# Designs tried in a protein design run: designed miniproteins, single chains, continued (2). Part 9

Each design is a single chain, and the fold is of that chain. pLDDT is the mean over its residues in the fold that is shown.

## One batch from the design tools (miniprotein)

Design m4297
Fold by ESMFold2-Fast:
Order: sequence, then C-alpha cells, then structure tokens
Structure m4297 (fold): chain A 65 residues (1-65)
Amino acid sequence: SSVETLVAVHEITELLEIAKKHNIPEAEKLAEEALRYAQEGNIEKASELAKKAVEILKEKGIDPY
C-alpha cells in the first residue's frame, strides 16, 4: 500500500533526524538504510532496520518515542 510506504518513510525520516541530532553514527547508518528500503517499497526490511536503529538509540539512553 502507498499509504503504508508514506507512513514508513515519514517515521524513519524522524528516526534519522533523531540519530543525527544526537550524533550516533551507527543508528544514523541503519536509519538511512531503512529509509532507502522504505522508498523502494520493501517495508519488511525497512521495519527490521528501523527497529535495530531504535534499539541502538535506546542503548545510548535516547528514547525516540
């Protein structure tokens, strides 16, 4: 669904901005990869990578929600 793709792109873009703001390169890289997959319509892979980026942020004491 195009709506699911737009929602995923938006949420991952927010996640990427959080990673950049806090200067966490590992989370930034994963969020960038997740965004690319989301833009290609691979929502499953995008979600997997985004979850991994969230876990790294949380490990660094940053809750993105």
Scores: mean pLDDT 82

Design m4298
Fold by ESMFold2-Fast:
Structure m4298 (fold): chain A 74 residues (1-74)
Amino acid sequence: SVEAAAAALSPRERAILAALGEGPKTLAELARELGLSQSTVSRHVRRLEELGLVARDPETGLVSISPALVRELH
């Protein structure tokens, strides 16, 4: 469930998901908004991708909330 996935997330991972709730963002934009290094954001985004919560476009560099998660939240 979305609740179980949210309970398994670190505070940084929850902050990344909240920022992405405003729309797709690059790792650089997330790092700037959250006051983190791009390497830190990249590691958390990778974990969120493995959990199926976000998707990253390799061509544009945009990170977005997974369509599957968006469907569950609606």
Scores: mean pLDDT 76

Design m4299
Fold by ESMFold2-Fast:
Structure m4299 (fold): chain A 57 residues (1-57)
Amino acid sequence: VDELRERFYEALEAGDVETAQRYAEELVRAMQAAGAPASEVMAEAIRLGRLIQEAKR
């Protein structure tokens, strides 16, 4: 999970929004598979989505 989070930020820094989106999807799925609470998964998904939208500007 932490590795996916790090790779997500690296992709955003590189301006690779498509790769960042892929890591965000993998991170959310990994959190769900690990049994993270739905509220935590939703909060993270919203946060990652906002970062991706900001990077597209």
Scores: mean pLDDT 79

Design m4300
Fold by ESMFold2-Fast:
Structure m4300 (fold): chain A 60 residues (1-60)
Amino acid sequence: MKEVEEAKEYINTLDISEEDKKALIEFIEKNPELAKELLDALKNGGDIELIVERVKAALK
């Protein structure tokens, strides 16, 4: 899906740890239907640290 590829590219531009980037990428690979929503949240000034924490909790 184009949304998954776009989200991966955007995540790689974020100033966060490689572990956090990996968690976000793993989340969208497991939940490709949510890639657009995650991308929109990251771009629209959401708290990136909070988003990462929620994603990590979902992945366990």
Scores: mean pLDDT 79

Design m4302
Fold by ESMFold2-Fast:
Structure m4302 (fold): chain A 54 residues (1-54)
Amino acid sequence: MSVAELIAEAEARGWRAVVLLDGVWRDVQSGREVPEERVKPVTEIDGLRFGTYG
């Protein structure tokens, strides 16, 4: 799965994609911090952990 595929799949479900950077989950489009308890982990892409929230 690519990052673009993850974003498209999340948006199709009314969710947002997030990436784990330096121990903090951030929205991939806005850069906004998202609390870990709101995040559903999905996959790892190019050594980075990705998830969704909504």
Scores: mean pLDDT 84

Design m4303
Fold by ESMFold2-Fast:
Structure m4303 (fold): chain A 84 residues (1-84)
Amino acid sequence: SELEKKREEINRIIGLILRAIGHIEEAELYKRQGKLEKAREALEEALRAAKEALELAEKNNDEKMKEIAEKLIKEAEEKLKELE
């Protein structure tokens, strides 16, 4: 059904957004511990998840999810620059 497919797509986008948030949180923890390489790896994983969420949100014309994913991409990119 169309509703079932839409639910599956939304759940997939939400899962990617939550994964991106989780990795950003991990990166902040690693940064506070002075583990800069682990922080970088976590931010790179966050960026991958957020970019995948953006692509899926765009394919589903979900403007709200697109906005959330774009914010997470910017946050992860800014935090990565802080580690350079």
Scores: mean pLDDT 89

Design m4304
Fold by ESMFold2-Fast:
Structure m4304 (fold): chain A 100 residues (1-100)
Amino acid sequence: MEERLREFAERYGVSVEELRAADAGKRPITPEELEALIDVGVYDIQRGVINAIIDEIKRRTGDEEFAEELKKKALEMLDQGKSITEIDRFIEEELRRREE
């Protein structure tokens, strides 16, 4: 999370310290800071969705090692800027290969 906040702050040209102050309600948020915070929030939501999908796969397959490897690859794809749709497609394809 902290590494992502720093990365998004750099992308939008805002300070990490200023983003934290705005998020804590210590000052009004700027449009650029709002965009950075939205990106962090979207990343957290996307990571949560991936975790939920992996938890269901783990429960359905009973294969914790497969689920953990799939989670690692999905999170790496998210870190590379892949969409949730692309990640979901990848998960679906890997699950199909596992079932064959």
Scores: mean pLDDT 72

Design m4305
Fold by ESMFold2-Fast:
Structure m4305 (fold): chain A 72 residues (1-72)
Amino acid sequence: MHKEAVRDAIREGAEMLKQGASPEEVVEKVRKMLREAGLSDELIDSAVQIVRAVAEGRVSVEGAIAAGERLA
């Protein structure tokens, strides 16, 4: 259940970045989604770092989803 929530949050964050949202706006939305899904602050911070790596072009969306699934 948490794995699916993390995957969906990362996927939505990546789509927002493609549409011109700032990394800070995306991070805030991802944090809110994961808090509502019941994830710990530690897992939320890890997912946020993955989203930031996508924003910087250092990780692919596919790689980010795989890493996010591993966290949850």
Scores: mean pLDDT 78

Design m4306
Fold by ESMFold2-Fast:
Structure m4306 (fold): chain A 74 residues (1-74)
Amino acid sequence: MKEEIERLKKEAEELLKRAGEALREGRYAEAAELYERAAETVRRLGELGAISEEEAEAAVARLRAAAERARALA
């Protein structure tokens, strides 16, 4: 569990970094996909108890909104 949680945290951070870079570079479809992948990773972190359920739900909603905005620009 500990190793899985640490890997997921690192994965979420990397996906968010790449999503932001894609968005700034006008790669909107790629940014949307990366935000959706980040949301899934955060959901899994919540399920494992690495963050609270409320925090996970809020973060997932925010990331899904970011993905939808990026998708609308693609």
Scores: mean pLDDT 84

Design m4307
Fold by ESMFold2-Fast:
Structure m4307 (fold): chain A 75 residues (1-75)
Amino acid sequence: SREEAEKLVEEAKKYWEEGKYEEAAEKYIEAAELYEKLGLYEEAAKLYELAGKLYELLNDYEKAKEAYEKAEKLK
């Protein structure tokens, strides 16, 4: 499960480097949800914040808000 979350983070970074921000954000959310299930709330919060930033770049302010709210609940 931790290894799967780490793979999703690596996939997200690759999509970000390719300018595929929606795909990157989706992978960060999936990784954050796995870290959250593992009780790794600090790691999950950081990944939700990264997804929020990517959704802002996409002008998807509703998804950005949802991601930031998830991050704040875990701090």
Scores: mean pLDDT 86

Design m4308
Fold by ESMFold2-Fast:
Structure m4308 (fold): chain A 71 residues (1-71)
Amino acid sequence: SEVEELAKRIGELLDELEKALKAGDLEKAQSLREEVLRTAEELAKAIPDPELARIVRETVEQEVERIEKEA
């Protein structure tokens, strides 16, 4: 499923983002942040239910914010 593959990719990118931030690699962290948000948009577009698509976008944005605050 495209939805399942995109969701897994977001999880992997969020883990890489956290590692980049903890390592102080701000250039890599910025690139990963942008890729996470792009992948979340692709996932949202693949979801027919607009309410579920909104929840997915908000959840990913909240996780990015959490990781950035904890780094």
Scores: mean pLDDT 86

Design m4309
Fold by ESMFold2-Fast:
Structure m4309 (fold): chain A 96 residues (1-96)
Amino acid sequence: MKINFVYTDEDAERLAEGFKQLALQEGKSEEEAEEFGRATLQALRLMQELRQQGITDKEQMLQIMKQRGVSTLVLLSFAIILGASPEELEKIRKEK
């Protein structure tokens, strides 16, 4: 799996805004769309913060996010950013 963890703040905000707009187009409420956008932005910002601290390994980032108690929605957003398959996303959603 190939992914670049170098996101600018503008890229992070653009991705979060895109996720919010997609949720609205899919018929989600304004509140649900806003939550989805905020979860995506939080995931991207946490990735950038960890990278600034010298943490660049994907598994280490996921472990730290789990230890920080981020929501399932933030973890799902992070997995989507990592290019997880729809089946892997359903597995994360189901395992609670």
Scores: mean pLDDT 68

Design m4310
Fold by ESMFold2-Fast:
Structure m4310 (fold): chain A 64 residues (1-64)
Amino acid sequence: ALEEIERLGREAAEAERAGDLETAIRLYQEAKRVAETHPDDPLFQTLVALLDQRIAELRARLAA
């Protein structure tokens, strides 16, 4: 689970650097879905919150 989230996060960051915000959003959403499978773990709860913030920022950039 954590390794999967880290992999998806790296791929999302690479997409962000390339300017592919739609791909970055999709990858962060997948990472969030994986983190949400562990709702009682404080680490995964924190990851969900951070991923939500990042997805919102990227969506705002697409809307601008």
Scores: mean pLDDT 82

Design m4311
Fold by ESMFold2-Fast:
Structure m4311 (fold): chain A 76 residues (1-76)
Amino acid sequence: EELEERFRELKEELLKLARELLELEPDVRKGIALALNAIGAIIEAEMLIKEGKLEEAIELLEKKIKELKEKLEELK
């Protein structure tokens, strides 16, 4: 299913962003907070999938990825 594949790709992208934020953020506590924010979004999205709301789960991850990419660019 296309949407299930998309969700897996977004989850992987979000985890990669969390790792990059941990490495690049000079404030370790802030980096950890951003990584935990990413993990929290994944947990929320997985709960949405269990409720049959796969499209909403995808939208949630896409929004979080955009937000964290903007934070990552601010660190460059």
Scores: mean pLDDT 81

Design m4312
Fold by ESMFold2-Fast:
Structure m4312 (fold): chain A 66 residues (1-66)
Amino acid sequence: AEEALEEGKRLFEEGRLDEAIELYKEALRLDPDYAEAVGNLVIALRAAGRYAEADAVVAAHVHFGA
């Protein structure tokens, strides 16, 4: 999970947004509670103009009891 997150951050810095998004999704598949991967996925989706998907990720992963 952490390795996928690090590779995703590297691709995001290179401007390879779609590939970064896929690695962040893989990190969340391996660890669904990986808050850092959720945050980075939302940022990458918004940077790619995929706002509806970013909102869906927030709704699915960020609610922890409030």
Scores: mean pLDDT 76

Design m4313
Fold by ESMFold2-Fast:
Structure m4313 (fold): chain A 64 residues (1-64)
Amino acid sequence: MDPEKEERVREKALEAARAGEEAAFSELLEEDEDSRKLIVGISSKAAGLEGEVRELIVHKPEAS
């Protein structure tokens, strides 16, 4: 995987969260290290979603 892509996805996710739910996104980042990885992966795939923070936490693999 490319680290450059991860950086772009993170910035994109942050921008989306600020547009709607900045607080929720910040909380998600502080919850777990795995959450950060999910944000990068899921955000890249689900670009254009207003509720990305919700989508990211819903698709939390191995978190059950």
Scores: mean pLDDT 50

Design m4314
Fold by ESMFold2-Fast:
Structure m4314 (fold): chain A 62 residues (1-62)
Amino acid sequence: SVEDLIDTLLNSPDPFERTEAAMQLGEVGDKRAIPALEEAAKNDPDPLVRVAARYGLERILE
């Protein structure tokens, strides 16, 4: 679910799982993910997760 993906993006200790969640949220296109993707894009400690979150945002906003 979108909620499970948001929880994974914000709370998973694994940066690979957070990257996958960000990409999947972008593909689903649900606007409920926007605040979580914005947070991850700005604040995630892993630069690849930040890039994936920006990509997800771009896909939802198109």
Scores: mean pLDDT 86

Design m4315
Fold by ESMFold2-Fast:
Structure m4315 (fold): chain A 74 residues (1-74)
Amino acid sequence: RVEELAREMLRAAARALLDSLGRPASLLDEARTIEELAELVARLMSEFGEVEAGTLIAVARHAARERLEREAAR
């Protein structure tokens, strides 16, 4: 499903950012919804510039839709 895949993609991005910044992966335990994950990613990325959580959600949903379309195409 698009929402489930989008959430998983944001979770993966958050994990990569936490690892790159040397922060504990346990911070992911507090982020369960797509909105919470997008806020976490936006907060981590704020050190590199302004990022809006809504934009991250939109990008993740778009990427999830494209991925599911590719998987459906044998």
Scores: mean pLDDT 76

Design m4316
Fold by ESMFold2-Fast:
Structure m4316 (fold): chain A 68 residues (1-68)
Amino acid sequence: SAEEEERRKLLEELKEALKSTLSPEELKKIQEFLENLWKKGASLSVLRDVVEKLKTDKDAVERAIYLS
């Protein structure tokens, strides 16, 4: 669906931003964190806001890794 494509695009955008600073295993945990938000019914708008925060806030990245 268009929503699944947009979700995948947001994930790839985040991975691209973080791939130089995070290990492959940490990137997988970030993927799991976003997937859990989607599974809980988070809207695309919420996911966009979360992705933007994760790009700019290192503490948010660390918390997301810990929660996955």
Scores: mean pLDDT 81

Design m4317
Fold by ESMFold2-Fast:
Structure m4317 (fold): chain A 64 residues (1-64)
Amino acid sequence: LSPEVKAAIERLQKEYGLTPEQALEVLRKIAEKYGLSLEEVARILTRPEAKPEDLEILEDVISY
């Protein structure tokens, strides 16, 4: 996995308590939903200026 994808997985683990496998699955679902690559999704989520609102998009995908 690229460093960006690893960083996004780590962030999802911290923010949502996901396992690495669950975090990767969420990233794939977002990539498919928005027509983005995994690297593009990871880049958006790992930006230093990323707002909590950026992570709210994930709540639709990780709905329990």
Scores: mean pLDDT 70

Design m4318
Fold by ESMFold2-Fast:
Structure m4318 (fold): chain A 75 residues (1-75)
Amino acid sequence: MSLEEKIAELGAELQRLAAEYVEAVEKGDEERQKELLRRIIEKLREMKRLAEEMGMDDAVDVLEREIAELEKELA
């Protein structure tokens, strides 16, 4: 309902995806790792949009750098 609730939901989703990514790394499942990494990037982009709407410039800069680094990992 609120913007804060949406951010909390995205944070929880990112934590779940990160845990699944660790499991995929442990299993050596490279295809699953790439799938999860793409989903993480998508959620980070959504979080960046919300940070921009809230005027959280420092958070936007951090998220943009993280997204760029993860995108390079996939290329």
Scores: mean pLDDT 82

Design m4319
Fold by ESMFold2-Fast:
Structure m4319 (fold): chain A 87 residues (1-87)
Amino acid sequence: YKKQAELWKKKGEEAEKRGDFKTAANYYTQAGALYLQSGDYEKAIEYFEKAIKLDPNNPLAYHLLARAYQKMGDTEKAREYLEKAKK
C-alpha cells in the first residue's frame, strides 16, 4: 500500500504543477484513502484536506475525511464533514 500511496501522491503533485487542480485533488484523495485503509489517520487527513482545498466540490474527500476523524475519535469534526459531503 505504501508504494501505491506514494505513486498517487506523485501523480497529484504533477497534476498540481500543471494547474490541473481537480485531477490533483482526485489523486490526493486516492493517497489519503490508502493511508486511511492502512491506519495512518493523520496522513489520511492531511491528503483529504489538500484535496478539498484544491477541489471544494469533492464529496468523496469529505466522506473519507469524516471517516478518518471517526477513527481518531473526533465525533464532532466527523459530523461536520459528513454534512459538507451531503451538500
Scores: mean pLDDT 82

Design m4320
Fold by ESMFold2-Fast:
Structure m4320 (fold): chain A 62 residues (1-62)
Amino acid sequence: MDEYRAIAAQLHDPDPEVRAAAARQLMAARDDGEANEALAAAMEGASDAEKQELVRLFAAAE
């Protein structure tokens, strides 16, 4: 949980490479219950603008 929460926090980092790396890690670990819960918590508490940024980051994580 703590590690995945730290990774999820990096989705808001000003460095675009850090944001991309965090998105890739969460995508790669989405089958892990803890990673999925951390992502769900981030999405549930996020504003509409933040949710849109998260969706964009996952789309661009390749």
Scores: mean pLDDT 70

Design m4321
Fold by ESMFold2-Fast:
Structure m4321 (fold): chain A 69 residues (1-69)
Amino acid sequence: SMSLEELVEKLKKELEELEKKLPEDLAKQFREVIEEQIERSLAGVTSISDEENERLEPLAKKIEEVLAK
């Protein structure tokens, strides 16, 4: 089984590859959000609130639009 820290490291590598396909400004916003969520997870916060999910939805849609091209 993979530890949480090992899983986070693997996800960081996958996200780095995804960032290469995004415009620089969107990649920066994406990285900041992911780093925030990773930090929260390592601190023992395992759930995303409805408020947080609502805040992240516009960014997620922008990333989806870029990747669909």
Scores: mean pLDDT 66

Design m4322
Fold by ESMFold2-Fast:
Structure m4322 (fold): chain A 74 residues (1-74)
Amino acid sequence: SEGASKVEKISELMRRIDELADQLAAKGQTELARQLKQEAEDRVSKALFQGDLNSAVEALEEAVKRLEAALKAA
């Protein structure tokens, strides 16, 4: 179903955020990595509580972009 596919995408994006945050921490930006990961988790939890899978996916995609930008700047 569409909902099941979005749940799988959310799980994949969460794994990607973990990987990017670990890479950012490895570059010495541990506090920034923790902050960006926590902000992503908070936004996803809020969206999921409201039953809004689309907003959860969008929040995670934006978090990935922010982490990738931080890695380029590190």
Scores: mean pLDDT 84

Design m4323
Fold by ESMFold2-Fast:
Structure m4323 (fold): chain A 63 residues (1-63)
Amino acid sequence: MEREEALELARKAAERVAQAGSTAPVDDIANAFKNAFIDRGYSEEVANEAAEELRKRLEELRK
């Protein structure tokens, strides 16, 4: 399902960002990815869910 795909991509993106050692604010990264998901044709609802999943995962990985 499209939502499941978006959430998986968001989790992988968070892991990639953490591995790269990015120090950018989590909210800035999440907002950028939300816009990227919308640009790729995901609905705003799915893009918001994916961005929130990315934010949560990235915050956890940075602890």
Scores: mean pLDDT 79

Design m4324
Fold by ESMFold2-Fast:
Structure m4324 (fold): chain A 66 residues (1-66)
Amino acid sequence: SALEKAFAQMEQAVAALKEAMERLKKAKTQEEINRAIGEALRAIGDAFQAALEADALDYFAELGAA
């Protein structure tokens, strides 16, 4: 289902965020900092979009089935 796919994408995003945070803690250059922040922001955006799509699809599917 779309919800299952969104859940998997959210799990991947959480893992990516944790990795980016660890990279940020070890960053020594501005380029490394920018890369870590960029990766974290992308992961957040992807997870947010997936959650919105899953919620909308699941909610309207249940209404349509009634």
Scores: mean pLDDT 72

Design m4325
Fold by ESMFold2-Fast:
Structure m4325 (fold): chain A 74 residues (1-74)
Amino acid sequence: TEEELKRLEELLKKLPEYDKDGDGYITKSQLRQAAEEMGYNLSDEEVDELIKMGDLDGDGRLDYRYLYAKLVRE
């Protein structure tokens, strides 16, 4: 569990490099691409939970800075 959180924090720190729009949001597809390029194999449920945790606008995009802050607060 804590190793999973560390893995997610490292992934989230890399997401700005995959944020082609530079707006602080990332799509589910981009999240999966970033994870795969980092050698992580995220399940659909894991991807859905990450999006759910960081989707403040309800548009299906992840606010990765918010999610990172949420995870380190826990």
Scores: mean pLDDT 73

Design m4326
Fold by ESMFold2-Fast:
Structure m4326 (fold): chain A 74 residues (1-74)
Amino acid sequence: SELEKLLSLTEEDIELAKRAIQAIDDGNVEEAAKLTRELVKRGARILVDFLLGVAKAMGKTEVAEAIRKAIEEA
């Protein structure tokens, strides 16, 4: 379940996600994509899906597209 995946997250996964949220808020496309790729490599898919949702909800279209591409390239 998604809850079991969430409970398996490390402190590093959470820190990367916090940094990614800041990058999304700042409209920093390059940093958001980089941090998303790191989370994908770590298997933190639940955080990656959450970040895409955050970018879309905030209307950060360019950032959301970069995150989507980072997910698809994995």
Scores: mean pLDDT 83

Design m4327
Fold by ESMFold2-Fast:
Structure m4327 (fold): chain A 69 residues (1-69)
Amino acid sequence: SSVDIAIEQAKEINFGEFLTPEMVTELKAIIANLSDEEKVELKAVAKENLKSSDKEVRKVAGYLYMALQ
């Protein structure tokens, strides 16, 4: 799905020690390809993934959730 593609694209962003304006721009560009319904779905998936046992999954989920605000 377009939501799954967005998650995989977000995982490719090289997140460093802190979130930069450039990284926010990359996240917003990924999100801009989604419909409003897909953005709601992505936000729900990101919120659920914040509970993941995988640190990298939680990190990407947190940044996606923030960018969808």
Scores: mean pLDDT 79

Design m4329
Fold by ESMFold2-Fast:
Structure m4329 (fold): chain A 65 residues (1-65)
Amino acid sequence: MIKVYARAIKDYVAKTSEELSLKKGDEVEIIEIIDADNVKAKNLKTGEEGIVPVSVLEVLKIEVT
């Protein structure tokens, strides 16, 4: 199983109900890669899931189990 963790490098405000709002410094787990520019992520603090642009994330850790 592969888990990818990332951190928001800036605030992001969801533009649709399918997107995830983030605050700078929020840590997320990447659940699914949607395309080259977007991922589905889970906010580890709130537990909320949604689509977020890769451009607002910095990859912290790739965990292979």
Scores: mean pLDDT 81

Design m4330
Fold by ESMFold2-Fast:
Structure m4330 (fold): chain A 79 residues (1-79)
Amino acid sequence: SKKTEEKLKLLDEIIEAAKNGDFDRVRELAQRLLASGDPELQALGRTILHILDTEKDPEKAREDIILIVKAFKNYLKKK
C-alpha cells in the first residue's frame, strides 16, 4: 500500500543517515516516527532515541540502529 511504501522510505532514510554517521539526522527522523501516530513506529523511534542517548560507542550505535531498522523493515514487508 502507499502508506507502507511511505513507511519503508522513511526507514531507508534512517538506515542511510546511520550509515553516513549523521546522528543528528537519525534523531530528527526518529522524532518523525514518534509523531507518526503509529504505535509500532513510535516504539521503533523510542528505541532509536534510547540507543543514541545510552550507547557511548558511535560505531556500535550505528550498527545497532541499522540492525533494528532493517529488522523492522523486514517485519513490515511480511505484514
Scores: mean pLDDT 88

Design m4331
Fold by ESMFold2-Fast:
Structure m4331 (fold): chain A 78 residues (1-78)
Amino acid sequence: QDEFNVYVAKLGNIALEVLTDEELDAALRAAEQASPGGPVTAIRVLTDHVARLAEEKGDTEKAEEIRRLGDKAIALYQ
Protein backbone atom coordinates (compact mmCIF):
# COMPACT_ATOMS: atom_id res chain seq x y z
CA GLN A 1 0.00 0.00 0.00
CA ASP A 2 2.41 2.73 1.21
CA GLU A 3 5.20 1.50 -1.13
CA PHE A 4 2.84 1.72 -4.12
CA ASN A 5 1.77 5.27 -3.18
CA VAL A 6 5.43 6.35 -2.81
CA TYR A 7 6.21 4.81 -6.22
CA VAL A 8 3.25 6.62 -7.87
CA ALA A 9 4.33 9.98 -6.40
CA LYS A 10 7.95 9.54 -7.58
CA LEU A 11 6.81 8.35 -11.01
CA GLY A 12 4.51 11.37 -11.41
CA ASN A 13 7.34 13.81 -10.68
CA ILE A 14 9.57 12.22 -13.37
CA ALA A 15 6.80 11.55 -15.92
CA LEU A 16 5.38 15.11 -15.91
CA GLU A 17 8.75 16.41 -17.15
CA VAL A 18 7.98 14.73 -20.54
CA LEU A 19 4.28 13.65 -20.43
CA THR A 20 1.08 15.69 -20.23
CA ASP A 21 -1.29 15.38 -17.24
CA GLU A 22 -3.74 13.59 -19.58
CA GLU A 23 -1.13 11.00 -20.68
CA LEU A 24 -0.16 10.29 -17.05
CA ASP A 25 -3.85 10.00 -16.05
CA ALA A 26 -4.42 7.45 -18.86
CA ALA A 27 -1.42 5.40 -17.63
CA LEU A 28 -2.75 5.52 -14.04
CA ARG A 29 -6.18 4.30 -15.25
CA ALA A 30 -4.52 1.38 -17.08
CA ALA A 31 -2.62 0.46 -13.88
CA GLU A 32 -5.87 0.70 -11.85
CA GLN A 33 -7.51 -1.80 -14.26
CA ALA A 34 -4.49 -4.13 -13.77
CA SER A 35 -4.49 -3.73 -9.94
CA PRO A 36 -6.61 -6.92 -9.32
CA GLY A 37 -3.39 -8.76 -10.37
CA GLY A 38 -1.64 -7.21 -7.35
CA PRO A 39 0.71 -4.26 -6.74
CA VAL A 40 3.61 -5.76 -8.76
CA THR A 41 1.31 -6.16 -11.80
CA ALA A 42 0.04 -2.57 -11.40
CA ILE A 43 3.62 -1.22 -11.11
CA ARG A 44 4.70 -3.13 -14.25
CA VAL A 45 1.72 -1.84 -16.27
CA LEU A 46 2.23 1.76 -15.09
CA THR A 47 6.03 1.69 -15.58
CA ASP A 48 5.81 0.19 -19.09
CA HIS A 49 3.05 2.58 -20.22
CA VAL A 50 4.84 5.73 -18.98
CA ALA A 51 8.31 4.61 -20.17
CA ARG A 52 6.97 3.77 -23.65
CA LEU A 53 5.39 7.24 -23.92
CA ALA A 54 8.69 8.88 -22.90
CA GLU A 55 10.55 6.76 -25.51
CA GLU A 56 7.97 7.76 -28.15
CA LYS A 57 8.69 11.42 -27.34
CA GLY A 58 12.45 10.75 -27.79
CA ASP A 59 13.36 11.00 -24.09
CA THR A 60 15.25 7.72 -23.71
CA GLU A 61 17.02 8.89 -20.53
CA LYS A 62 13.71 9.59 -18.73
CA ALA A 63 12.31 6.27 -20.00
CA GLU A 64 15.32 4.47 -18.45
CA GLU A 65 14.88 6.42 -15.17
CA ILE A 66 11.18 5.43 -15.11
CA ARG A 67 12.02 1.74 -15.73
CA ARG A 68 14.65 1.81 -12.94
CA LEU A 69 12.08 3.35 -10.56
CA GLY A 70 9.63 0.54 -11.41
CA ASP A 71 12.29 -2.14 -10.84
CA LYS A 72 13.15 -0.63 -7.42
CA ALA A 73 9.46 -0.52 -6.44
CA ILE A 74 8.91 -4.16 -7.51
CA ALA A 75 11.99 -5.22 -5.46
CA LEU A 76 10.23 -3.95 -2.29
CA TYR A 77 7.62 -6.73 -2.79
CA GLN A 78 10.26 -9.50 -2.94
Scores: mean pLDDT 83

Design m4332
Fold by ESMFold2-Fast:
Structure m4332 (fold): chain A 87 residues (1-87)
Amino acid sequence: AEEAMELFRKAAEALRAGNFEEALKLNEEALELLSKEENEELRKLVLAEGQILMVRAAREAGLLSEEEAEELEAELREKKAAAEKAL
């Protein structure tokens, strides 16, 4: 879980820097590592947190409108809250 979260943070930083290929690669590596997490609710929690970071970075990089980013983040925050409650 921690290693996947670190990869999501690096992917978000790469996205903000305009390094889209690196961001995609790091995000894919985070998803692959996270797929090996046996605790389903912890996996869902870390996935939601990582996706929130990516949405924020994409908005800052100009890849998402503020409206699109707010809608996606709201949905992801709901998924995160559900996973936290199930832990």
Scores: mean pLDDT 81

Design m4333
Fold by ESMFold2-Fast:
Structure m4333 (fold): chain A 72 residues (1-72)
Amino acid sequence: MMEELEQEIRDLLEKAGRPQEEIDEAVEAAKELLEEGYSREDILRAVTLLLNSGSRITKEAVIAAARALADA
């Protein structure tokens, strides 16, 4: 369950050349969002949106993006 999402996030961000700190922050955000009942697809979409924007990836940014996408 979480292991597959974690691996997808790590692979996505590693291939994009993101630093390990940002990868770890995104994974921590994904864990919290899953506990809150967000779907894996919404979480991955939030991470992808931040990656495409060129923004620094932090736990707070991923959570905010996922919430904004769910409210859209």
Scores: mean pLDDT 81

Design m4334
Fold by ESMFold2-Fast:
Structure m4334 (fold): chain A 63 residues (1-63)
Amino acid sequence: MLENIKKANEIAVKDGLPVTAVGNDPEVLEEAKKYAEELSKKYGLEPRVIDPATARAGAAALA
Protein backbone atom coordinates (compact mmCIF):
# COMPACT_ATOMS: atom_id res chain seq x y z
CA MET A 1 0.00 0.00 0.00
CA LEU A 2 2.58 2.62 1.02
CA GLU A 3 4.82 1.69 -1.94
CA ASN A 4 1.95 2.39 -4.35
CA ILE A 5 1.41 5.78 -2.72
CA LYS A 6 5.13 6.62 -2.95
CA LYS A 7 5.10 5.71 -6.65
CA ALA A 8 1.95 7.78 -7.24
CA ASN A 9 3.53 10.77 -5.47
CA GLU A 10 6.70 10.43 -7.57
CA ILE A 11 4.62 10.54 -10.75
CA ALA A 12 2.45 13.37 -9.40
CA VAL A 13 5.32 15.73 -8.49
CA LYS A 14 7.20 14.94 -11.71
CA ASP A 15 4.17 15.55 -13.96
CA GLY A 16 2.47 18.21 -11.82
CA LEU A 17 -0.53 15.97 -11.12
CA PRO A 18 -2.42 15.79 -7.81
CA VAL A 19 -1.08 13.58 -5.05
CA THR A 20 -3.28 10.52 -4.53
CA ALA A 21 -3.78 8.20 -1.59
CA VAL A 22 -5.67 4.93 -1.45
CA GLY A 23 -8.55 4.98 1.02
CA ASN A 24 -9.25 7.37 3.86
CA ASP A 25 -6.60 6.20 6.34
CA PRO A 26 -5.16 9.43 7.85
CA GLU A 27 -1.81 7.75 8.63
CA VAL A 28 -1.44 6.67 4.99
CA LEU A 29 -2.37 10.17 3.79
CA GLU A 30 0.19 11.77 6.13
CA GLU A 31 2.93 9.46 4.83
CA ALA A 32 1.93 10.33 1.26
CA LYS A 33 2.17 14.07 2.02
CA LYS A 34 5.61 13.69 3.61
CA TYR A 35 6.89 11.69 0.67
CA ALA A 36 5.46 14.16 -1.86
CA GLU A 37 7.31 16.98 -0.06
CA GLU A 38 10.59 15.02 -0.23
CA LEU A 39 10.09 14.31 -3.94
CA SER A 40 9.15 17.94 -4.65
CA LYS A 41 12.44 19.05 -3.06
CA LYS A 42 14.35 16.37 -5.02
CA TYR A 43 12.80 17.40 -8.36
CA GLY A 44 12.92 21.16 -7.67
CA LEU A 45 9.13 21.57 -7.49
CA GLU A 46 7.10 23.29 -4.78
CA PRO A 47 5.78 20.85 -2.16
CA ARG A 48 2.32 19.55 -3.00
CA VAL A 49 -0.13 20.14 -0.14
CA ILE A 50 -3.47 18.63 -1.11
CA ASP A 51 -6.36 18.13 1.29
CA PRO A 52 -8.44 14.94 0.90
CA ALA A 53 -11.45 16.82 -0.53
CA THR A 54 -9.32 18.40 -3.26
CA ALA A 55 -7.74 15.03 -4.06
CA ARG A 56 -11.18 13.40 -4.39
CA ALA A 57 -12.42 16.27 -6.59
CA GLY A 58 -9.39 15.87 -8.85
CA ALA A 59 -9.95 12.12 -9.15
CA ALA A 60 -13.64 12.67 -10.00
CA ALA A 61 -12.73 15.23 -12.69
CA LEU A 62 -10.35 12.72 -14.30
CA ALA A 63 -12.98 9.95 -14.34
Scores: mean pLDDT 55

